# Designed miniproteins, single chains, continued (3), part 49

Each design is a single chain, and the fold is of that chain. pLDDT is the mean over its residues in the fold that is shown.

## One batch from the design tools (miniprotein)

Design m9789
Fold by ESMFold2-Fast:
Structure m9789 (fold): chain A 118 residues (1-118)
Amino acid sequence: SISLVESGGGTYAEGSSARLSSKGSGFDFSDSLLSWWRQAPGELPRLVASISADGKKVWYDPEVAGRATISVDFSKSTVYLDLRDLRVEDTAVYYDVAYSPKENRLVFGQGVELTVVA
């Protein structure tokens, strides 16, 4: 009943831009802590960006700071990660993670693959 469905993956050219989207259902999106994580080949999962339930506090990993924007459309229950000036090292599986107060647990999306080619 609670889910996150990501989209916007695929193959992108180095230096281009991508928008990843995650649509939530079964929980109050405006009361959830939302974050984007990535797992690059051979690496541990890493937090990329997070946004508070009111949308006013954001955090970015130093590796993407200045190139990334996290935003929420509460009317659509959708969180976005915009990545600019894509680098080959941005190649990873990206997944949205929400803290669900209703379930008192983390909800993980299924993941979406982003591949950046030189």
Scores: mean pLDDT 84

Design m9791
Fold by ESMFold2-Fast:
Structure m9791 (fold): chain A 80 residues (1-80)
Amino acid sequence: SEKIERAIELLREAGKAVGEEVEDLEVARRILELIEEAIRAARKGDIETAKRLAEEAKELAEEAGAERAAELLEEALEAL
């Protein structure tokens, strides 16, 4: 329970970092959509789906050069 709550907090912080680091609005929107879907999956206890979505968000954040967002997404994956 506490680990899932920590993961959701990290996913939210990753979303904030995306808004700060990703200037391309279309790319930012796609990463934010994946983060929102990961949060919803985690809240439902669908950890496998949450991990997959967070991994996809991390890959896009890395491609966009959003280093802080990618680090927060990795921490969220470790907490899930």
Scores: mean pLDDT 88

Design m9792
Fold by ESMFold2-Fast:
Structure m9792 (fold): chain A 80 residues (1-80)
Amino acid sequence: SDQELAEKLLELRLEIEDLVDEALEKGKISREEAEKIYEEVRELEEKAADAIDAGDYKKAFEILEEMEKLGEELKKLVEE
């Protein structure tokens, strides 16, 4: 459902933001890099919301996959 998809996108955004904060605290990324990631994730969430509202589920799922990949890269970075 649209509600379940929106919930998953919100949870993923929050997870990415937490991972960015952890990477910044551990000195794995710069403040400038953290700001760019925050901006990118916010824009992806906005685009995904627009896609859901338009009924473009293919685009919404593509954005979700992009966010999941970003989260996975950040997890690997903080685990080092």
Scores: mean pLDDT 84

Design m9793
Fold by ESMFold2-Fast:
Order: sequence, then structure tokens, then C-alpha cells
Structure m9793 (fold): chain A 90 residues (1-90)
Amino acid sequence: MEHLEKGKRAYAEGRYDEAIEHYEKALEENPEDAEAWRNLGEAYLARGDYEKAAEYYKKALELNPEDRRARHGLKVALEKLGKLEEAKEL
């Protein structure tokens, strides 16, 4: 919980590398935290690391298939990677 909150603050301040470190620590404590996986995807998307963003958004959706924000982020990441067919399936 504390690491998730610190990660969200770092992300809001544009400190994406620090946000990633905090989200990774949150996931070490709770690997089933769908919100932490989604937030990790968002931080990688903001850094332009689209392959990792897509990977972590897929993890979030495995845990919470109804997460519209994770699904939207995955679409954006797949479109940036040129994987338009995969993006259409979302």
C-alpha cells in the first residue's frame, strides 16, 4: 500500500523511473495487485517503452479483465508497436 501510493505520487510528478521502482516494490509485496500492474504499464507507456507497457497491462487484465483503463492502455501500447490486429481484438 505505501509503495503503491509513493509510486502514484512519483508518476503524477513525471518521475516515471521512481514510479516504476515503487510499483515493483508494491508487486514484490502483493503480486496479485491488478492496480499496481496497471500503474506499472502506465509508467512504461509514459517512458515510451511500449513492449513492457503491453506486457504489464496484459498482467493487469489477467487479474482484472474488467479494467477499462488497462484495456485502453494496452490498445495504445499495441498501436505504438504497430500491432494493429491485436489492438482491434481489445
Scores: mean pLDDT 86

Design m9794
Fold by ESMFold2-Fast:
Structure m9794 (fold): chain A 60 residues (1-60)
Amino acid sequence: GPLLARATQPVPKTGPDDLALRPGDLVEVLEEVSETLVLARSLATGEVGRVPKSALEIVA
């Protein structure tokens, strides 16, 4: 199934390719961008962007 993660902290939009998240938001992790960043899709909005790995917990 899809790799699901939950935001554990607020994630601000710091650039055009970044995904803003609120605590509790669910995302599908699409790929690893770097050691500290993943590309994820918001389940609420369908928006895709970069998210810090440290802001996410894997749930599925």
Scores: mean pLDDT 83

Design m9795
Fold by ESMFold2-Fast:
Structure m9795 (fold): chain A 55 residues (1-55)
Amino acid sequence: SKVEEAAKILEETTELSREYVKNWSTASQEQKDEMVAKIKKLNEEYIAKLKELRA
C-alpha cells in the first residue's frame, strides 16, 4: 500500500540520518553537501507519497 511505501521512506531517512550524524564531524564539505541533498530528496519523496494518500 502507499502507506507502507511512505513508512519505508521514513525508516530509510531515519537510518541514513543516524549514519550521517555519526560521520558528520569527519566528513568533507563535499560529503556533507551530498548528505544534505540525499536527505532532502528522501524528504521530498515522503511528502509526495503523503500528498498521494490525501487524494
Scores: mean pLDDT 82

Design m9796
Fold by ESMFold2-Fast:
Structure m9796 (fold): chain A 66 residues (1-66)
Amino acid sequence: MAEKVKEELEKKFSYREADAAGGAVEAAEKLPKEEQVKAVRERLRKLGISEEVIEEAAKIVEELLK
């Protein structure tokens, strides 16, 4: 999942933002599915990532959890 989120974000955003999102998703994968999207959003906000990138990452995670 983390690799897919990183690949999609690299198409629209910087490598650094995509890499940060990938790391956040990898950490969140240890949590129950219902908590993963929230954990990704909170982690990226703590890292100072823009809300636009956070929303796109959260959307991709939601789609992959189906």
Scores: mean pLDDT 81

Design m9797
Fold by ESMFold2-Fast:
Structure m9797 (fold): chain A 60 residues (1-60)
Amino acid sequence: SMNDIIDAANKKDFEKLKELVAKIPKEKLSELLNLLKEGTDLNEEQWKELEKFLKSLGAK
């Protein structure tokens, strides 16, 4: 669920985040990244790490 993805991102639990995001179609990964920006309270450095991870999965 989206709440589980947001929770994993806030905790920087990339294993759980990877498992949850693997169920999302690649074409939706960029939309998911934008939703995470609205739903998480991450700093600039944490967002860089998250973007890098999502790009490794095929996000733009």
Scores: mean pLDDT 71

Design m9798
Fold by ESMFold2-Fast:
Structure m9798 (fold): chain A 65 residues (1-65)
Amino acid sequence: SPERLRQRAEEHLARGQKLLEEGKYDEAIKHFERAGVLAHMAGDTELLRRAQELIREALKKKEEK
């Protein structure tokens, strides 16, 4: 169960990063938020931290356009 949650979180991080590269910030943030929830459920504090950092990055880029 935790392993499956971690894999799903990593998939959401990967999809979010692709959306971020495309300038689709709101869609990227949704994927990073989902990854954070899944990481928290898995008890993976490092993966949760990565998701939170990516959310902050996407928010900054959204403000810059």
Scores: mean pLDDT 88

Design m9799
Fold by ESMFold2-Fast:
Structure m9799 (fold): chain A 74 residues (1-74)
Amino acid sequence: GSEETAKAIGLILRAVGSLLEGDYETAIKDLEALKERFKDNPEVVEYLEKAIEAVKNGDKETALEYLRKALRAF
């Protein structure tokens, strides 16, 4: 529902904040939690997985682009 979508957007924005602050461990944990919550939405899961890989590689620009794609997939 719209409330669930709003909460998902909030969680992604929180992960973006952690990423921008350089707290990669917290960003990865938040994104992994989002993958579990939305495991029935394969498009969202795929974008979150690519964002996590980008964070692990220190590629903030690629991580932010995949998080943007995840937001659009809701």
Scores: mean pLDDT 81

Design m9800
Fold by ESMFold2-Fast:
Structure m9800 (fold): chain A 60 residues (1-60)
Amino acid sequence: MDFSNDGLIQAAVRAADSDGDGKITDEELAALEEKMKQAGVSPELRDRILAALRAYQAAA
């Protein structure tokens, strides 16, 4: 659980969850990863966000 920057992770979840159903599909996750690469997000930050989103996906 990241207590410091919940807003960043929540924004990433919102960006990935197009349906607003609280479920993230593999396609939505891949699209977000691609957008982060294009935006020049650092590998460390990208990996942290993707790990959080995958954990969120796995919890369903």
Scores: mean pLDDT 69

Design m9801
Fold by ESMFold2-Fast:
Structure m9801 (fold): chain A 71 residues (1-71)
Amino acid sequence: MLEEATRELLEAARLLAKDPRLADQGQKTMEQAREAARYAKENPEVAPLTAEGLRRLAEGMRRAYDELQAS
């Protein structure tokens, strides 16, 4: 669960990093995802909530990328 959600977010962040307009946001999100995953690994009780949050963030990032590509 958490590992999958983290991978999804990292892939979304890498997608943003390929676009020069979004590269900084992509890197920042990768850093946040790694920190959140590390915290959840040390605190298993928050892992389900963290996984859900990371998935929602990944969805938002993909939508932002798609919206810019459509423009």
Scores: mean pLDDT 76

Design m9802
Fold by ESMFold2-Fast:
Structure m9802 (fold): chain A 81 residues (1-81)
Amino acid sequence: MALEEMGRRMARVLEEQGYGEVAREMLEALREMERRGVDPWVALTGVSMRLMALVEEGRISAEAALAAVRAMNETAEELGL
């Protein structure tokens, strides 16, 4: 359940920054990775890269992306990953 907890914390941060649609999209991506048995650190890396791509596209701010990545990293540390 590590990816779901990381996803929920990331989604909450993005929603608080006003990016609710992106939050839902990214949470669905993490759930799909969990279903496929993707390693949590590989999934975190992939999602972080996608968040940076969304910044390049102007869909979210760099500050929101960094806050979301931080939330996922803190969750991974708390879960002993």
Scores: mean pLDDT 82

Design m9803
Fold by ESMFold2-Fast:
Structure m9803 (fold): chain A 68 residues (1-68)
Amino acid sequence: MTPEQRELEERGRRLLELLREKGREEAGEEAVAEVLPRAEELAEDGDREDVYRLLMEALRLAEERLRA
């Protein structure tokens, strides 16, 4: 994994842990699950910028779910 991908994965994991603690894990995981497969496909092609943007979108969706 690239350092950038690791940082985003760690941030996403921490967010999911917070959602789990608050009992909103399902909504957060669903938001991430919709984006993550496409991010992984782009990572295999070597398009790091698109992976970064998709992971940031997944984090935004999870935050929105947490706010609800």
Scores: mean pLDDT 62

Design m9804
Fold by ESMFold2-Fast:
Structure m9804 (fold): chain A 63 residues (1-63)
Amino acid sequence: SPVEEAYERAKKLLVEAGVPQEDAEAIARGFANLARRLIKQGFSPEEAVEYALEQAKRAAEAL
């Protein structure tokens, strides 16, 4: 699913950026929920996933 894709891709990005596994999983769940919410609001699955991943990249840069 697009939500599961957002979770796995955000988690991988955060772990590769040096975030500890447990924290990366918790944060990635937040970005997956953001993607889910955007899809519910009428965004395409692709747009929702890309937006959530852009936010995940910004979060990784801020840590």
Scores: mean pLDDT 86

Design m9805
Fold by ESMFold2-Fast:
Structure m9805 (fold): chain A 74 residues (1-74)
Amino acid sequence: SRKEDLLAVRQEALDRGMPGEIANYVVSLARKYNLTREQALELLRLAERLYREEGKSLEEIRKVMEEYVEKLLS
């Protein structure tokens, strides 16, 4: 189910050591824009790179994720 898919994406984020704020934001974007599970997991992978490899702030990560979704839906 969609609810189970979104909960699974959130749990995946937490299991990967992502902050709860980022995990929740990925889920909120997936719900708002009706993203597939695969698209939500792509957002999570993007957030993980920005957080772990690039050291971006939560504000910067949110901005990049919103830009990605806007481009995806254009």
Scores: mean pLDDT 84

Design m9806
Fold by ESMFold2-Fast:
Structure m9806 (fold): chain A 85 residues (1-85)
Amino acid sequence: GPAEEALRLAEEALEKALEALKLAKDSESLSLAIAAALRAIGAAFLAERALEEGDREMAEEALRDAREALELAEEALRKAEESAK
């Protein structure tokens, strides 16, 4: 369901954000990586609560948050790779 998909996407976003943190060489790329990691963590917590409560609206919100976290994590990873050159 959407809560399980949100958790999976949030985990992927966190993995990419952590890789970005490892590669980041400037303050801009580091800041983006940190922001992506925090967003991914937030989405994961919301997804877990949605699963515990059986709240479909919360699950859909977690899914949207997880998708946004993944997009930000992918941007952070690109910027971190650019900073490492």
Scores: mean pLDDT 87

Design m9807
Fold by ESMFold2-Fast:
Structure m9807 (fold): chain A 80 residues (1-80)
Amino acid sequence: SIEDEIRKIRAEMYDRAEELKKTLSEEQRKKIDELVQEFLLRIAEILEKYRRGEISPEEALEKVEELKQEFLKRLEEIAS
């Protein structure tokens, strides 16, 4: 299901964040934790719009994939 695909994307984002945190400073780890919380809330908003029938399954997945790409870019900026 689309919800299972989104759950998988969330897990991949979390795993990447935890991997990077292992090599980073305390200040960078805090920024990553804040970033993870921000993006989990944004993904939850997309899921709620999908459940309300405001967006299609295809649009929901596309938006979550876009958030994943934005998350990874911001994650690399914190790690640099």
Scores: mean pLDDT 88

Design m9808
Fold by ESMFold2-Fast:
Structure m9808 (fold): chain A 64 residues (1-64)
Amino acid sequence: SEAKELRERGQELIRRGEELIAQGRQLLAQATTQEEINRGIALVLRGIGLITEGELLIRKAEEL
């Protein structure tokens, strides 16, 4: 069903987003240069974006 497919895609996006946030936080903890700090921040922001997209897909599935 469309609802199941949206829910599964949403859950996968949330999982990937959480992994990117974890990677970004680890990079920031080890960062010694501004370039490394910027890369860590970019990973965290990308992860937050994926979680938001995943949550929107799950909400859309619930409206079906």
Scores: mean pLDDT 90

Design m9809
Fold by ESMFold2-Fast:
Structure m9809 (fold): chain A 64 residues (1-64)
Amino acid sequence: MISPEEAVRRAVEVLSRLFPRLRGTDEFVELVVAYLRKHEPALRGLSREELRELVRRALEEVTG
């Protein structure tokens, strides 16, 4: 889980299971972005917009 894409996918998987009612909402995307910025130092070089794009792509893959 060292790549930005893998870190994002793992966060989406975990948070979508913890907060299933937020899936498919903009609130969920913002939650994942906030989580990643707080807990994933490897992602510090990415802008919020870059993180939102990675989260949206991961959601298409992970949540169905």
Scores: mean pLDDT 75

Design m9810
Fold by ESMFold2-Fast:
Structure m9810 (fold): chain A 73 residues (1-73)
Amino acid sequence: AVPYSLVTHAYTEDGELAPQETQDIVRAASEAAMEAWKAGKSMSEVGKAAQVAVEARRRGMPVEEAARIGYEA
């Protein structure tokens, strides 16, 4: 079941107390990296996009905006 998979993932990621910020940071980085990769950027640029998205999310930008900032960097 989908809910069961989410529970298992949270457990693997440091149990029920896994911080939501960690998941949001990972999502922003993944989205920025995927968009950069689809745009034909090099692996180095894809990594840069992910890093910029992580920094934007840590500064309080929403996940979608952080990903966009990273991918547009």
Scores: mean pLDDT 69

Design m9811
Fold by ESMFold2-Fast:
Structure m9811 (fold): chain A 58 residues (1-58)
Amino acid sequence: HMEEAKELIEKAESLPRLPPFLQRLVDALKKAISENKEEIVKQLTEALRDVIAELERR
């Protein structure tokens, strides 16, 4: 879902000191959204969600 991806991007960009790996995921996800590549958006959204959840738990 594109809206979920956008929410997750906002959460990632709100993190202090965004790691290069996370920034690459955000950039890739933004590109996939702009190109309407739903399959890629879904995969990247899940990856980004997992990374954010891990960071927030610590």
Scores: mean pLDDT 77

Design m9812
Fold by ESMFold2-Fast:
Structure m9812 (fold): chain A 69 residues (1-69)
Amino acid sequence: VDSAVEAARLMRDTGRELAQQGQLQEAIATYQAAIDLLRAAPPSPEVDALLAQVQQDLQDVQQQLQQQQ
């Protein structure tokens, strides 16, 4: 597995945990870091699939944060 994919998966898991704890801003920053890593990686089906999943998680957390502000 590409090291970027492994790192992004860990970041996604961390972002989900932060979001569950109500740390929405930290979750957003973590998801953005994962997206940046995946965008810098060579294109592959694994990168594309994970990028779409992380982008969805980011949008969901951003919606939650907007409801609080």
Scores: mean pLDDT 83

Design m9813
Fold by ESMFold2-Fast:
Structure m9813 (fold): chain A 74 residues (1-74)
Amino acid sequence: DEVARIKEEMKAEGLAEPSDAELARWQRQIAAGREAAGLPLPDEDRLRALAVKAHRDVQQNKKREEEEKKAKAE
């Protein structure tokens, strides 16, 4: 299960698991973005995996950006 593997990676990185509401929001955004781009909609399992990856990537990027901003603000 790709979703379970990504959740384990997030836990190892000290990131919180996404809530069901957060995953549902990510799935809607990904589906809408793909439709707007004329791309085929992925199946539900793939959408779940993409949602978890998107959440992880955003959390990692926010953490890195906050550290960079703190260093620059000094």
Scores: mean pLDDT 75

Design m9814
Fold by ESMFold2-Fast:
Structure m9814 (fold): chain A 67 residues (1-67)
Amino acid sequence: AEKLYKEGIKKMNEGDYDSALELYEKAIEQAEGEERAEILENMAFVYLKKGDYEKAREYLAKAEELR
């Protein structure tokens, strides 16, 4: 999970939001609790950068439910 998550962050920083989301989706399949919440928060951030405010709020809510 951690390797895929770090690679997703790298893609997000490069502006490759679609590749970042794909890597985060793969990372979340292996993640639980706090790590899963962090991945969901980063997915929300990607949606915010893409201008999808509805999905950004949805993923932030999912992360909050795990805390």
Scores: mean pLDDT 80

Design m9815
Fold by ESMFold2-Fast:
Structure m9815 (fold): chain A 74 residues (1-74)
Amino acid sequence: MELSPEVKELLEKAEEAFKAGDLKKAEEYLKKALELDPNNAGALYGLAVIYKLQGKDEEAAALHAKALELAAAA
């Protein structure tokens, strides 16, 4: 249930990139976080938001649904 330090660092870097308006860099950090923790609801939700902003509506919806399922199961 607790995030690894590596996943936490990647999520923090993704948030920093998102706040800076660098959606591509935020996407890269979120994807790296998911490589380490594929079921991280925060990373899945964050990536869904990035994809929605990029116009990838179907990919965003799929990731958002998975994030909600994982959040409800935790």
Scores: mean pLDDT 80

Design m9816
Fold by ESMFold2-Fast:
Structure m9816 (fold): chain A 58 residues (1-58)
Amino acid sequence: MPSADQLLAQAEELEALARRYREQAAKSTDPLEKQILEGVAALLEGVAAWLKKKAEKL
């Protein structure tokens, strides 16, 4: 089972990945690609928030 520190580290990695997807979305000229990349970033941010909340309980 992951420790609180491991969950926080995973959350930070997902937040960093989300930032990269948002940067890629900003550089995209395809509106569909931009929407997909922004959606993936939002999902990663949501999972990171969930992991942080889970870590607080541990």
Scores: mean pLDDT 83

Design m9817
Fold by ESMFold2-Fast:
Structure m9817 (fold): chain A 94 residues (1-94)
Amino acid sequence: VDYFAEVEELEKRIKEDPNDAEAWYNLGKYLEALGRLEEAAEYYKKAIELDPNYKEAWYNLGEVLRLLGKLEEAEEYYKKAGDVKPEVLEFVAT
């Protein structure tokens, strides 16, 4: 995809409707793909503010924070997503 064109369209969409959680989430994904992790984190946070049940945004924010070295914050967001356990040992195959 042309990430630059997609980002520009999403930014315009957000400017016209700043409550579009999906647009904020998708912009975060494109920024993450571009390696702009801090900006991706901010846009995922905005998507969560608009739709607290956006579990994918909670999970992706956790992943971005982990990549930024913010491991404690990442664990909090993973818990909110419901897909990560603090003790991996609980899921280790016997």
Scores: mean pLDDT 74

Design m9818
Fold by ESMFold2-Fast:
Structure m9818 (fold): chain A 56 residues (1-56)
Amino acid sequence: SEVEKLAKEAGVSVEEIRAVAEHGKPGSVPVLDDAGDTPEARARLEAIVKGAELIR
């Protein structure tokens, strides 16, 4: 699935993506950028956000 592909590419778990989709506020995407400005953190965040949108 697309979610599994995104998770593998960014090195995150599908469970993390699902948790964001379930705990996100209606009409908004959860902000997960408290780790700071690194390329790895940005790639991870983008994959989680896109994956959560696909689950919803």
Scores: mean pLDDT 64

Design m9819
Fold by ESMFold2-Fast:
Structure m9819 (fold): chain A 72 residues (1-72)
Amino acid sequence: MPISEGEVLLSLGRMYMALGDLLASKGKIEEAIESYEKAIRLYEEAARLDPSLREEAEANIAEAKAKIAELE
């Protein structure tokens, strides 16, 4: 299977979400927010490069925004 650039960016976004969750669990709120914001940008780029990933990317963006709102 060819892996699209969008799929790579989506996977990187998921890694930053996991990093954000870990940092939040350690009370590193500012670093957690930065990780979630990075994940959002990666998901937005993934959806632009591969429109078939748009629904999944939008769901993950919504989750990241909710996590940021909970920490702010």
Scores: mean pLDDT 85

Design m9820
Fold by ESMFold2-Fast:
Structure m9820 (fold): chain A 55 residues (1-55)
Amino acid sequence: SRAALLAHLAALLRAEGLDEATARRAAQDIWERSGGDPAAAMALLPEVVRALLAQ
């Protein structure tokens, strides 16, 4: 489940315009901050996208 969630988060981040390496790192950060909870991970996604695209 971890691998599937990380792959899904990375794909969503890449769809927002992030490169593969940045998307993978951000996906792992989201997973760690969510404690592995998919609902919490999805809630964090827009905030992480906004922060990364602002830089």
Scores: mean pLDDT 81

Design m9821
Fold by ESMFold2-Fast:
Structure m9821 (fold): chain A 68 residues (1-68)
Amino acid sequence: KAVEYGQKGIDYLKKGDKEGGVKYLREGAKLGPPGASSLFESGARYAELGDLDKGIQYAQAGVRLSQQ
């Protein structure tokens, strides 16, 4: 479930939808293990600052950690 929300967040950020990306990354952060939650929160913060590439990178790390 955290993986699903993280992936939705990444997909929205790749489409340039910052608001959608941030929303789904924060939902993933609520459901993931602590390390993944931190990565999803960092991804959301970078996206809010307009750094969508970093937002995607941190979100992808959160997805990978959530799959462990």
Scores: mean pLDDT 84

Design m9822
Fold by ESMFold2-Fast:
Structure m9822 (fold): chain A 62 residues (1-62)
Amino acid sequence: TGPVSTTSAKGNFVNINGIQYYFESNDVKDGDIVTVVATSDIKEVDGAKKAEAKLVEVKGNI
């Protein structure tokens, strides 16, 4: 749990410092700039670090 940086999305997740943060939203497109906050601990799944997150803000790709 904790805040994460604003970054470019891949549909339903973002990559920050090698960690994939997954969130639920139907209004986010690949390349949208999003702000997320982590809601779970980081887990390693099939060699990738993943965590659940909550979407805080969406800004369209410009």
Scores: mean pLDDT 69

Design m9823
Fold by ESMFold2-Fast:
Structure m9823 (fold): chain A 71 residues (1-71)
Amino acid sequence: LAEEAAEHAIGLAKKALENPEEAEEGIANMDDEESAEAARRLIELVKEGREEEARELAAELAREYLESLGL
């Protein structure tokens, strides 16, 4: 479900804050600039303590992805 995928993404964002150098390297290796920007925005929201907004963003992105697959 999109909400479960969002919780997983939030967990990854929190781990990225523990190792920001590794997180930035991972994002820099993304070929899709749109995905890289979304990942950076998600991490920034979590860093600012705006977990509710971060969760909403992650759920929206996951929902759009699932809808694109006809699910």
Scores: mean pLDDT 71

Design m9824
Fold by ESMFold2-Fast:
Structure m9824 (fold): chain A 117 residues (1-117)
Amino acid sequence: AITITVSGGGTVKAGGSVTLTGKVSGANIADYDVEWLLKKPGQLPELVASISADGKTVVVAPEYQGRFTISRDVANQTATLVISNAEVSDTGTYYFVLRGPDGTMFFGPGITLTVVE
């Protein structure tokens, strides 16, 4: 079975930085696209960043460009989302997602981030 563990988040002041990390066991992370989703209260989850299985395609949603950076470490079976210059609107629950070539999705536990002024 594929297991996803997560770390990071918590409370940060606006203008600060925070790192969110997903770690995969039971599968090779290099066989999967990695996505980070953000669920804000009362809203549907939105895609904030992704990196393809081959590492060649990196996408950050326009609202988060210049502040959010996604990276992958295949040797350590991890992918990270670094949030710099945090904004109050970045507050919500972040989900690490693996997407297989067949379209199957595996969700990690939610990471709560609270950005305060």
Scores: mean pLDDT 90

Design m9825
Fold by ESMFold2-Fast:
Structure m9825 (fold): chain A 95 residues (1-95)
Amino acid sequence: SAEADKLIEELHKLLDKNGDGKIDKEEFKLFLEVRTGKTFSDAEVDAVIATIDKDGDGEISLEEFRAMLRSMFPDEQALIEYLKALIEELKKKTS
């Protein structure tokens, strides 16, 4: 939906601190830690990125990020609620 896609774009922009249109390893680690409430090692982050990074540059594009998030939630409303909660938590940690 347009709402879910807008929230995914907002979340991606919030994580993309350098404004290059991609999420780097440190930004993605923060996302995983906020998402799960757990600490991730560099090796664990690398393993997750390898499953998502289709162009092999070690960074997560908006399209790869969108595909990952949509694969996690078959229910559109559950995705929207999850994105809203995660964006709020990230805003508190990235200020």
Scores: mean pLDDT 77

Design m9826
Fold by ESMFold2-Fast:
Structure m9826 (fold): chain A 67 residues (1-67)
Amino acid sequence: SAAVREQLRELAREFARAAVEGNVDKAQTLLAEARQLIREASRDAEEYRRLMAEFGREVNETAAEIK
């Protein structure tokens, strides 16, 4: 759903910020939350892989902007 994708983008941006700042504990918590959301939203392994890839792309884009 659109709402799940919006939550994933928000989690990805928060994760990227925490990672760039060196806040390892916060980054690990946010990554766990994102993985849980992706698991619950995924119907199969293919959709899981796609949502994980979308999360990773948003993380990289956000990190590039604040680096």
Scores: mean pLDDT 84

